# Designs tried in a protein design run: designed miniproteins, single chains, continued (5). Part 8

Each design is a single chain, and the fold is of that chain. pLDDT is the mean over its residues in the fold that is shown.

## One batch from the design tools (miniprotein)

Design m16246
Fold by ESMFold2-Fast:
Structure m16246 (fold): chain A 66 residues (1-66)
Amino acid sequence: MEVIEVDISKMSGAEALQKIMELTGSRLSEIESIEKLSDTVTRLTFKNGAVAIIDSKTKKLTVYLP
């Protein structure tokens, strides 16, 4: 399993989403679930088994590849 961390503090929401798609190798239509883990942390799960965690407080994106 590969782990990739990205600083998204200088990215717009659209730019951060594009980065997630690039890192996971997925399209928006391949998002399996969106879960709010806390007020600042959101988890995206993809059909290929990739997981993206967005922390809006720390401005960090963490991607877990299968």
Scores: mean pLDDT 82

Design m16247
Fold by ESMFold2-Fast:
Formats: sequence, structure tokens, C-alpha cells
Structure m16247 (fold): chain A 109 residues (1-109)
Amino acid sequence: SHIDYVGLIAQARQSGNTALANALLDLDVAVGVLSLVLAVEKVLGGFNASLLEQPLSAVLDAAETVLKLAPELAPDLLVELQRLEPAVQRSSQALQQRYSDLVSKLKNA
């Protein structure tokens, strides 16, 4: 499954959970930015690990926040993050470790 950001944000707002609504919006934006960076890299025909550091870090930060606020979304977060694995493998060891730790938390949530 992929995350229905629009539906989940609407539900969070309806329940008064502003923190979750903001975290989901931040994750949606971060995933969109990363997707754009990956598309630009593909067009340029070159690998540049430094371009991935900030967008990947932002996705991991946002995903960690969503997991803390809504552990029930762990299966959907896991699917989303697994799509990013090829980009993570090309990033720094620090980001690879953060990704591995988060994937482990998602599997145990």
C-alpha cells in the first residue's frame, strides 16, 4: 500500500490532531522533494551523493515523527521507505544507518 496523505491529513485535522496533520504534510513534501532530486540526477546522467543527503535526511526525520505520533501507520511508512532503498544505498553511511534503524523500528511497531 502507498500512503493516502490527503485522506490521512484530513482525518488528523478532523480529530484535532494538528501535530500528526503537520507531520504527515512534512513527510509528503519531503518525499516529493526527494523524488524531484532523483529525477534531476537521472536527467543529468550522473551520481551525486551530496544532493541526496538533505532530501533523504528530511524524509527520515518526517517519517520518524509520523511513527511517534501514529505507530499504526508503520506498515505504510515501511512500504514508502523501502521504495527509497536504492537512493539510501548510494548515500552516506550515517544515512544508511538511520534508514536501517528506522526500518527495524517500523517492522517492530
Scores: mean pLDDT 85

Design m16248
Fold by ESMFold2-Fast:
Structure m16248 (fold): chain A 70 residues (1-70)
Amino acid sequence: MEELIRLEAEATLYLIGAFLAIKSGDVETAEKYIKKLKEVVERLATLDPQLAAEMKKAIEDYEKKVKELK
């Protein structure tokens, strides 16, 4: 349970970081947060597959937005 809460917190932090970077047009920072988020989501998938699936969808949306900024 403690690990799940920590991973959820990390995923949320990276998700917010990526969102803010995308809004500011900072492609490099957005890509760094997206990569960190992917790593956390892979670990989260073993503990909460439903939440991991939602996060994966958000990652796909963010990657599309980053591509639009390039």
Scores: mean pLDDT 82

Design m16249
Fold by ESMFold2-Fast:
Structure m16249 (fold): chain A 71 residues (1-71)
Amino acid sequence: SSEIRALLEELARQLGLSLEEFLRYFQRKYHLPDDGVFDDLTAAAVELLLQDPSLDPAELRARAEEYLAQH
């Protein structure tokens, strides 16, 4: 969503990174494709982490793929 993208842009700015650099970092950390693009899978992963920050990083990709399939 636009709200999630805006949040990520703000976080990237606070870290002194471009949005692309921050997305690559996030994608690599959670074992997503590290293309630096705010794609649907990356958006789903961020949504899930916002709902439950305690989610296991190893499970996040599978849960994001399931979430994306349902939405």
Scores: mean pLDDT 80

Design m16250
Fold by ESMFold2-Fast:
Structure m16250 (fold): chain A 56 residues (1-56)
Amino acid sequence: MSAEELLAEVKALVDAGDGEAAAKLLRKYGVDGVAVLAAITAGRYEEALALIKEAL
């Protein structure tokens, strides 16, 4: 899975109100769910993408 694909799926889950599924998906790929979810909820999608790219 690319970083862009993972960000898109996580963002869709957060938008649907399923933050728990979003966090579990990030953990499945070894990504820091706390930092990425904080960036997404703040609208900082470029920062969230950078964090995912570093972890993948």
Scores: mean pLDDT 82

Design m16251
Fold by ESMFold2-Fast:
Structure m16251 (fold): chain A 58 residues (1-58)
Amino acid sequence: MSPEEQALEYADSLQFDKALAILKENPSLKKAWEHLAERYRLLGAEARAEEVLAEMKK
C-alpha cells in the first residue's frame, strides 16, 4: 500500500492522527492533504481543516 493510499484509508476511518503523520512525512501528497481537510469539514471541524491545509502549504 502506498503512503497516499494509507493516508486516505486512515482519514476515511477517522484515524486523523495517523493520516496526518503519513502526510507530514510525504508533504507532496496534495490530494491526500485536501482529502483529510474535507473529512474534518464533514465533521464540522472547520478550524482543524484550515490547520491541515496551512500545514500542507509548508
Scores: mean pLDDT 80

Design m16252
Fold by ESMFold2-Fast:
Structure m16252 (fold): chain A 86 residues (1-86)
Amino acid sequence: SMSEKMKEALKKAYEMTKKHIEEVIKSSTDPVIKALAEKELKELEELYEKYLKKTFNTVEEVKKAIRDIARNSDIEKAIKILEEEL
């Protein structure tokens, strides 16, 4: 089963990525960009829920899940910090 520490790291990656997408939605005046960001937010929520239901046996599996969550967001520096905490 996935440890509490691994679940917390996954949650942090989700919350950081969500905040970034929400800031794009809030700051954008382009309806197309807003719609795309809202779609990305929904896809992020579905991906996070999917990973929460998955059993992780290694730190490497969790790190991959964290990168999958962040793949479309400019948060690589923050992801590196989370990876170092694992």
Scores: mean pLDDT 75

Design m16253
Fold by ESMFold2-Fast:
Structure m16253 (fold): chain A 87 residues (1-87)
Amino acid sequence: GEELAKEVEEARREIIEEMKKAGIKSGYGMGLAVTLTAGDVVALRDMGNDEAAEEAKKAFIDTWKKNPDNPLLAASESGKVLLDALK
């Protein structure tokens, strides 16, 4: 509920800061893509898998740098890290 929303907002802030450090320009669809990736990061942290949470953030940033016009592709790569960690 409310606690999960706070965790997601904090993860969104972390991802946005790392994107700025990586030189990624803001663009259309960024808010949705960052929110999806923040959800993946929070889910991984809640499972106690901090390494996979950092891998999900890195996959998001690295994919966006290669595909700057496709933020949903970047979000899907972070989602893959979550799915791989579940099995």
Scores: mean pLDDT 81

Design m16254
Fold by ESMFold2-Fast:
Structure m16254 (fold): chain A 97 residues (1-97)
Amino acid sequence: MLEEVEKLLEELKTSSDLESVFQQILDLLLSTKDDEVILFAINSLVDIAEENSSNRKLLELTLQLYQTLLREAELSKEVTLKIIGASLRLIGLLLDL
């Protein structure tokens, strides 16, 4: 499962269909229930967003993924707080655009 997430995260860097790749990541994270896999994905997505901070669509889709995880996933307190912190960083990047 971690390897599948890593592959999809690499696809985000080169994909012309960001929405499709984000949907695949979301579906995988909703099915996993593994906090380590979710934390890895959240940390990696923030890093990708910061490296691509001028890409508004990427930032918006990342925020939508985080919002959906907070609404629909069974998350631990640690994972929930991490997603909130990551979301605040992304909002800061969007405001600087």
Scores: mean pLDDT 82

Design m16255
Fold by ESMFold2-Fast:
Structure m16255 (fold): chain A 68 residues (1-68)
Amino acid sequence: VEELIERMRELGEEAARLYAEGNRREMMRKLLEIVELSQKIAELLGFEKGLEVLSETFTYIQKKINEL
C-alpha cells in the first residue's frame, strides 16, 4: 500500500513536469495511472482511503504546477 501511494506521488511529479513541458497528452496518461492506483488502494483499504489519497495527490500536482 505504501508503495502504491509513493508511486502515485511519483506519477504526480511526472504529470507536473509534463504540464511544464506542454506535453498535455502524456500528462493525461499519468493522471489516468494515478486514478487506477487509487482504485487499487480503495480495493485494499476501502473507498474512503482511495478517495483521500487521490485528493491529496491532485492537490500535490496543483501545488507543483503553481510553483512553476
Scores: mean pLDDT 82

Design m16256
Fold by ESMFold2-Fast:
Structure m16256 (fold): chain A 81 residues (1-81)
Amino acid sequence: SIIEKLEARLKEIEATLTPEQQEILREFMEKVKEVIEKGLSKEEMLKEVSKIATETIEKHPELREAVLALMHHLAELLDES
């Protein structure tokens, strides 16, 4: 599933982060999962996730690369579906 593939990517990224940063990134991922579970169109899903990503990066700019890597992976997975 898309969620399983995102969780695998999250685990790879977490290996490079502090425990505090891992917790913030997990909170981001839980919000992303909620959006995916809503059953929105691909375009609406990416729009909602992009908003969450922007808000997360504004609060935690040190996680910009990690958040964008997860966003890129989600977009690639949605293109495969």
Scores: mean pLDDT 83

Design m16257
Fold by ESMFold2-Fast:
Structure m16257 (fold): chain A 66 residues (1-66)
Amino acid sequence: MEELIKKVKEEFGINAKSLEEAKKQVDRLIENTRRALQEHPEVAPLAQRDLAKAEEYKKEIDKLLE
């Protein structure tokens, strides 16, 4: 479980002290990235990559919180 928190920190700079906090931060990152894609389509290639990674980490966190 701690390894997912460390991975999220390494990939996105998100500092969370629990999986619940990591989930909230990742959910916020996903929302912010989706908004950026709507407002700034020129960032789409980089934003889509980051969105895909964030959604994969969210799935892993959600499985551990079940």
Scores: mean pLDDT 76

Design m16258
Fold by ESMFold2-Fast:
Structure m16258 (fold): chain A 88 residues (1-88)
Amino acid sequence: SSQDVQNMISIMQDTINNLQQQTNDYTSQGQDNVASVYQNQTSTYQTYLTQMQTAYNNGDYDTAIRIFNQSNDDYRQSMVQVNDIRAG
């Protein structure tokens, strides 16, 4: 539904805000390797958000949902990378 896609867009915006905060926090601590992972994901998710918004505006909810699911998979992979860097 249109409401479901709007909720997904809101979740995506919140995720981007969190990734930006983490980038700033790790940069401030001199942890450039961790900060780079968050910065790269921020850029990727901003692209996904733009694509989702375009699909939503065109009434293409199936495409918006597909993009959201792909963004979640990418997020999981990036968090594994962050955890590996932090654990080492």
Scores: mean pLDDT 85

Design m16259
Fold by ESMFold2-Fast:
Structure m16259 (fold): chain A 58 residues (1-58)
Amino acid sequence: TAAARGAAAATHGGGGDAAASAEGPSTNDLQVAADAIRAATPGMSREQAEAAARAGGA
């Protein structure tokens, strides 16, 4: 339903444009990208690294 999609998109908007518009990478790709991001950015949490991977990884 269009109304439900609109509400879901608005709620999801905070998660990132790429994630809202496209699904993003698979779980395996996310783990690989997140690991690389954590290696490059010490102190970053797993959640932050995964979010960054989704936003930049595709």
Scores: mean pLDDT 62

Design m16260
Fold by ESMFold2-Fast:
Structure m16260 (fold): chain A 98 residues (1-98)
Amino acid sequence: MMLAHLVNKSAEEIEKAVREAVKDGSNVLLILRFSTGEDAEKAAEIASQMPGVKKVVLVDERTVLVYFENISSEDLGQAVKRIAEETPDLTEVTVVEI
């Protein structure tokens, strides 16, 4: 189920929306879209080092999928905020419960 779809939001707005949308202990797919490939690669590298991440996939040059298992709303919010702060070219965040 799609829980959130966020376009051109600040890191703080993304964190708040993710924390409100996601329940503790959820399995979540993040779909991250970037205006540059450089920030997509950077986001994939950052995400691969995060706790609770099971898989990171670069689907295309500007789209990253991040799979979380048994993640808290707080930890997911902080993770997405960190990615958004480190990658200014992040344009879209979609949160899907799996």
Scores: mean pLDDT 87

Design m16261
Fold by ESMFold2-Fast:
Structure m16261 (fold): chain A 85 residues (1-85)
Amino acid sequence: AEKIIKEESEKAYKEGKRIADTIIKVGRTGEPPDLPDDVKQELLKLVGQIQKQFRGASFEEIVEHLKKIPEEKKKEGEEEGKKKA
């Protein structure tokens, strides 16, 4: 039971970190937004949320929110692991 929870949690954390790191890198380098589908989905959700909360939000403010994604995904993975256990 505990092993399944840990495995799902670690998987979710790594996925969230990869997504966040990719978005931050693209934003800092000014590369065209030709992102993987999973990164596009997270970016769309984040942009929509930031546009509601922040008027003229800077990329630096977006980066601070992106740094929280891995921890949020980890918590979601823990809940999914508990359902599988």
Scores: mean pLDDT 66

Design m16262
Fold by ESMFold2-Fast:
Structure m16262 (fold): chain A 103 residues (1-103)
Amino acid sequence: IQKLLDALEEAVKRLVALARRLAEESTPQLAQMLEDGIRSAEQGLASIKSGKNVKKGEEQLISAAGGIATAASLGDPDLAEEMEKAARETIKLAKETAKAILE
């Protein structure tokens, strides 16, 4: 479980860093979507790490990563492809980590 938590934390950290870089180059509307996604992703990770709200944390993190990827696709920036990959990795690790904790 700890190795999955560490991998998930690194994936979320990477996704957040990419989203913040994109937000600096985006319209105010896209920047708001990205910042909302960042906050939601960090809350989802915290819920998974707490062990008390793991399923809610999983659902929140999946939704947040998907939202960040969608926001990136609207801007067509240089980071869009890398952000899509980071979001996909985060979703996969969130599912694997939640399953490992709950099973």
Scores: mean pLDDT 80

Design m16263
Fold by ESMFold2-Fast:
Structure m16263 (fold): chain A 100 residues (1-100)
Amino acid sequence: KSKMEIVKEVLLKLSLETVEEIQKLVEATTGKVYPPASSLSDEERAALVGLMAQEAAQNPEVEEKFIDLVMADTGLSREQVRLLIDNKTKFAEEVEKELS
C-alpha cells in the first residue's frame, strides 16, 4: 500500500459521529463552513477530516481536542494522531511498521 492509502484507510475508520464532532469543533473555531459530514461519501469524509486536521494544527487547543476525538474512535496513541496532523509521511511509516 502507498503511504497515502494507509492514511486514507485510518481516516475511513472514523465513525460519522466522530467526524461530525470534529466538524463542529473546526467550524466553531475557524468560522469556515463545510458540507455536512452525513451528506458525504466515506472517501469524501476521509478527505474532509484530512483538511480539518490541517485547520486544527493552527490552534493548539483545537489540535488537542482533535487528537482526543481521533484517539477515542480509532484507539491510536496521542503520538500517532499528532503525526497524522504534523507529518502524514511519518504517520504512514509508523502504521506500516505495525501492519508488518
Scores: mean pLDDT 76

Design m16264
Fold by ESMFold2-Fast:
Structure m16264 (fold): chain A 88 residues (1-88)
Amino acid sequence: SEVERARAFAERGYQLAKELGASDPEAGEQAVKGARQGTLNSGASPEAADAVEEGARKAAETPNQKSLKGIEAADRFGAGAVAAAGSG
């Protein structure tokens, strides 16, 4: 599903960035990019992938997102991705 793919790629991007010494905000940016890539890999359209990126980016920019770690951040990115894709 789009949620599962977006979450998995966001989580991987976050973890890889953290392993490379990135800050939490920098890892959040990689999670946003991962969510978009995961959506494309699930067979979604480029328009859906763009909506997913916007939703994930807005989640990453909130104060709450900056305090989240690992899977919690990935779950928020996934939820934002689904909300953005579903809203048109």
Scores: mean pLDDT 64

Design m16265
Fold by ESMFold2-Fast:
Structure m16265 (fold): chain A 71 residues (1-71)
Amino acid sequence: SEEEKLLEELKKASKDPSIKSLEEALKALQRRIEEMKALLKTLSGVARLVGEKELEEVEKLYKKAQELLKK
């Protein structure tokens, strides 16, 4: 199902294989986003640009998961 595929993507993005639900995935992803933002403060040049793009992708996935949870 679409939900199962999204959950697998969320597990990979959060780097937490113990995630069993969308609610757990959202909490793990929120924590990962905060960690990525902290890391970006230490980066410069190309590394920062790459990190910012990765953060945008993770934030898009978080929003998609929130929308699915509301349905």
Scores: mean pLDDT 76

Design m16266
Fold by ESMFold2-Fast:
Structure m16266 (fold): chain A 100 residues (1-100)
Amino acid sequence: SSEKKQKLQEIIDLLKKARDLIAQGKVEQAINDLISGLEDLLKNTTDEDVKNLLKTIINSLKSIKKAYEEAKSPLEKEMTAGVAEVMLAVFITILKKELK
C-alpha cells in the first residue's frame, strides 16, 4: 500500500512533466524522457500491480513514439502529439483517482 501510493505519485509526476514538455513543442524529448523515467521506476518497483501498470504505460508510449517517428508530414506529427497529450491526461486522471 505505501509503496503503491508512492510509485503512483511518481508516475503522475513523470506524466505531468511530459505534458509540460509537449506543451513547449518538445514532443520527442517528452516521450523519450518519460519512457526512460518509467523504465528506471520499473527497475526499483517490487509491487506486481505497479510493475504491470508501468509495463502497460511504457508499451503505450513506445507505440506513440513509433507513430511519431513514422509520421510523414507535420500534420501527422501534430495529430500524434495530440493523441499523446490526451493519453497522458487520461492516465493522470485515472491514477489520481486510484490514490484515494
Scores: mean pLDDT 90

Design m16267
Fold by ESMFold2-Fast:
Structure m16267 (fold): chain A 80 residues (1-80)
Amino acid sequence: SLEEKVEEAKRRLREAGLRARELLLMPKDVALARLREATPELSESVRLIAFLELVREEAPHLVDDAIRRYEIPEEVLRQA
């Protein structure tokens, strides 16, 4: 299911030591590359949903900034 894939993505991101606040300090392309490296077999939409959930959990005050900076698609926002 989508929920199971998102939870797996979040788990892998945490295991890779990726923190939402640190990712948001990186250039967009570098941060997206780090997300892909941790979750290579998952789709981009699943990665972005997992990333937004991590931002909400770790740095909720930065959610709007993450959406704007990463140009998160409406399809991802509806599922996150």
Scores: mean pLDDT 82

Design m16268
Fold by ESMFold2-Fast:
Structure m16268 (fold): chain A 91 residues (1-91)
Amino acid sequence: MKKLSKEERLRLLEAQAGGLKTAIDEGAPREVVKRLVDGFAELVKEYFPELKEKIDEMRKEILEAIDNGDRERAKQLVDEMLELVKKEIEK
C-alpha cells in the first residue's frame, strides 16, 4: 500500500507546526496550546515512530516554556522537532 512519502509527511508537519506557532504568538489559552502540541507530537510519532522518546521529551519542554511565558523558546522547540524530522528523512 502506497503511503505518504517522508517529504510529504514533513510538509504536513510544517503546516501543523505553523498553526501551533501562530497559536503561541497569539497567546492562546494553555489548554488550546496543549491540545495542539499533543496533536502535533502524536502526528510526528505516527509518521516517524523512531523519534517517539525524543518527541515526548520535547512536548514536555514546549509546555514548560509556555507555562514560563517563554514563547520564543516554545517556538524554537517546535522548529527543533521539525529539524529532527528532516534529519530522520536524510537517513
Scores: mean pLDDT 81

Design m16269
Fold by ESMFold2-Fast:
Structure m16269 (fold): chain A 82 residues (1-82)
Amino acid sequence: NPLIEQALKIAERLKIHIGPATAYAVLGLVYQLLYGDIEKAQKLTVEAARLPERPVPVDKFSITPEGRELLEKLAEEILKEL
């Protein structure tokens, strides 16, 4: 999934350690809160649930300073791909 690969690459640049499940949860939060795309947020939640790592629930995700910076960078990359 190219969006997840980009999310992981951005996390590495920001020196934040995240797994694929957290990357899916963060993307879901971006779609839900910044774009209002509930359907896409739900699909990302389902994909996160398929991973062996326990994902952070999108609807209950607490934004840390590092997580907020990652969300802003992911929003920039998502807009670039759209």
Scores: mean pLDDT 60

Design m16270
Fold by ESMFold2-Fast:
Structure m16270 (fold): chain A 96 residues (1-96)
Amino acid sequence: SKLVEDLVNLAIFVAEMEGVKLDEKEKEAVRKVAEELAKKFPDETLARFIGALVAGEQAARRKIEEMLPAALEAAEQTIKNFEKRLKEQKELLEKE
């Protein structure tokens, strides 16, 4: 069932955001919960809602991935500026 797979993938994604890595037994338990939820809700409406949530989270992840190189470059410049400041302080201490 596509709906059950989407619910399982969403649950794994949320767990990973919380820093929790699920083992295979925990993933199977999540699947059983997803199957019970799918039985209680209209498949079309629930699938549409979950699809919208997953699409929103994927868009946020893509934006972070696009920004990551600039963030890393900014961090590198901060480190270089700190090293320069330490060198200048050392030269001042050696002169006076």
Scores: mean pLDDT 62

Design m16271
Fold by ESMFold2-Fast:
Structure m16271 (fold): chain A 87 residues (1-87)
Amino acid sequence: SEMEASRKALEESFLAELPTLRALLDELHRAGELTDEQYARLMALLEQAKEDPYVVASVLLKLAVAITLAKRKGIPLTEALNELEKE
């Protein structure tokens, strides 16, 4: 059905973001913006993308919110991510 084709297109769009999101996580980790534990956790979540493409959207949203929170509060990204995990 056309609805199934639309769902597949959405899932394929999330999977297409995987290499960019992995590269972003690598850069943030190298810059000291992510702890080893935060980096490992987010990367492990992205490994589930083949079974659940929506984890890509979840990680992207979490990073976007955390970066915005860090900038707004003037705190490191590591602290912003920890605040989101407590909520």
Scores: mean pLDDT 83

Design m16272
Fold by ESMFold2-Fast:
Structure m16272 (fold): chain A 55 residues (1-55)
Amino acid sequence: SDAEKANAAGRAAGAAGRAGDEAKTRQYGLQVGEHAGPAAGLAAEHEGLRAGRES
């Protein structure tokens, strides 16, 4: 389902962000947006990048 795909992409964005891979964090954020809408995608990207900085 779209919700399952968005959740999987969101988890991947967080993991990429914590690993310091900003490019993949943004890419997975876009995938969240494809399944849950642009606002959710931007939120996932920003949260992943923030998590990487705070790790």
Scores: mean pLDDT 81

Design m16273
Fold by ESMFold2-Fast:
Structure m16273 (fold): chain A 55 residues (1-55)
Amino acid sequence: QKPIREEVQEALQAFGLDVQRLAQDEALLNSFFRTCMPNFNNQQRQEARQYLLSC
């Protein structure tokens, strides 16, 4: 299984999403998880959010 950081980066590249905008826009971030990562559990979403906020 891919690391969460790698999964997030691949999804961002595939869907043409801007990391900084995603980190600052709660609605866009929520949409990203629903559309691109529907199988992420709460822990994985929190880890992905922390990663995005550190970018």
Scores: mean pLDDT 74

Design m16274
Fold by ESMFold2-Fast:
Structure m16274 (fold): chain A 62 residues (1-62)
Amino acid sequence: SMSSEELGKILAEEAKKKGLDPSDVKNALKVGVELIKEGKKDLFSEEQIEDILELAKLMGLL
């Protein structure tokens, strides 16, 4: 599966494209949730998808 480093890089790049601060973990989770909802889940492993959704739920982003 994709490394945490590669996942972090993808989320940071997408956050920048959306005009969000890539250092903010909440913004990174928002980007991850949006990518998953848009069907771009192939960027993540199944375990990473579950982790993103659980963390987003805990932070009130779902």
Scores: mean pLDDT 69

Design m16275
Fold by ESMFold2-Fast:
Structure m16275 (fold): chain A 80 residues (1-80)
Amino acid sequence: SDKVVNDLNKQINKLQDSINNKSPIDEIRKNMQDVLSQTQQLVDYMQQGKMDIDTTNKLGDKAQDVLDKGSDYIQKQIKE
């Protein structure tokens, strides 16, 4: 449980940092894919009964928030 939570939090922080630092679009896209992959692992772990629903929902919401920020950043960069 702790590893899955820690791995997702690390990927969320990495994506947020790349957005804040205005990293290249390809790096942000890669970090978004990493967040999506780790979120899927969290959901799979929850479905196996190895993660509680509250933790899954909280981290899922946090992951979605940073993914939305990444998407917004990429859209703005493509438009410019």
Scores: mean pLDDT 85

Design m16276
Fold by ESMFold2-Fast:
Structure m16276 (fold): chain A 106 residues (1-106)
Amino acid sequence: AAEAERRAKAAELAARLAATPDHLAAVAERLGVSVETVEEIEENYRNKKNDVAIAKAIVKSAEELKKVFGTDIIPDLIEQLREAAKTLGPEGQKILEEAIEKLEKE
């Protein structure tokens, strides 16, 4: 049961990072892509519910949010990535740990 709960929380976090209304609109505007494009990424990752796919969704969402908000959002992104890493399997955790290391370097 615990693993199913962790995966559900990770999927929710991926969706929250990708589909936060304020961040979603800002990312779409900043990058010159449609809001629908960002929403499709979020939906695809939620549907797959694979720890590697979820981890990649979280990292991509974090990178897009960082492009919009710059260094101001990095502490929040690191916190969210650390939380998500605790809810994923070893391969997903490794992906998020590598992303955290990159963000801490910036």
Scores: mean pLDDT 67

Design m16277
Fold by ESMFold2-Fast:
Structure m16277 (fold): chain A 72 residues (1-72)
Amino acid sequence: SAEEFLREKTGLSEEDIRRFAARLEADPRDLEAEDALMTLYVIANPSASREEVDALREAIRAEFGLPPAPVR
């Protein structure tokens, strides 16, 4: 499930996991939800490298059936 995936990958609170799993299951292209989730991950994991953060974003996108994040 989306909740199990996010729990395994992010280590966020159960409240945040339930909230973001519901949002991304309802709309996998909700970029605001994706960005908010990644922001909370960085706050909760201040030692995480940029590579780890980028890898998590790509893993989330892949799990929800999205293409890789567009290069700006």
Scores: mean pLDDT 80

Design m16278
Fold by ESMFold2-Fast:
Structure m16278 (fold): chain A 83 residues (1-83)
Amino acid sequence: MSAFDAALAYGTRQVVAAANKAGGDVAVAAESIRAALELVNLLLPTPPTPAQRRAGVRAIADALVAAGVLSEAQAREVEELVL
């Protein structure tokens, strides 16, 4: 597992917990993802590529759906708000 994958897994867990406490609000989920991406950037020796950032946002959005916090439609909306 890469350092990016490990940092993303940690950030994903924090986003799921925060969005769940907020009752699945799309704006709160988007803000939590932005905060998690900032944290991932601080934990890595070099900034993630644009492709890695897009993949990370999608992975977190999909994790929110898997956790029952967001619908598929809400997850796609969150991706558009963050990217």
Scores: mean pLDDT 77

Design m16279
Fold by ESMFold2-Fast:
Structure m16279 (fold): chain A 59 residues (1-59)
Amino acid sequence: HHMDLVKEFEEKALKIAKEAKSVRDAAQKISLYLQYNQDKLTPEERLRIAVKALEEAKK
């Protein structure tokens, strides 16, 4: 289901953010990852996933 797919992308984006060297590095890597999967996600979903991952990794 699409909601399960979104959750998988959220988890992967969070992992990328946690493993990144800096917030800038995380943002770039997450952006590229989500752009590569743009056919599976809406622009709004991609933005939401990226922001959520960056905020959660900061904690």
Scores: mean pLDDT 81

Design m16280
Fold by ESMFold2-Fast:
Structure m16280 (fold): chain A 93 residues (1-93)
Amino acid sequence: NPDIKLIQQLLQKAQQLLKQGDTAGAIKTLREAIDLLQQLLKVASRDQLPVLKQLLQQMLNLTMEVLKVTDNVTEAIGLVLRTIGLLLDLESL
């Protein structure tokens, strides 16, 4: 699935940006990844749910890492809450 591969690439990019101290770039990249995953979840087959759950868990870990180091606490909290919401939605499927 090209969208799953793109989300994986965005998560890798966000992690690299965090390692470089580019927290603003990491936030932007994580927002793009969450937006894509949210759209993909609306049309996901049951067979895709395990990989989407894994991606959401990776997103949660990265958004929590961003929250620890960012001056933009409000945006980072927003990303954490969005990711938790999507995980809860997926668990209800």
Scores: mean pLDDT 85

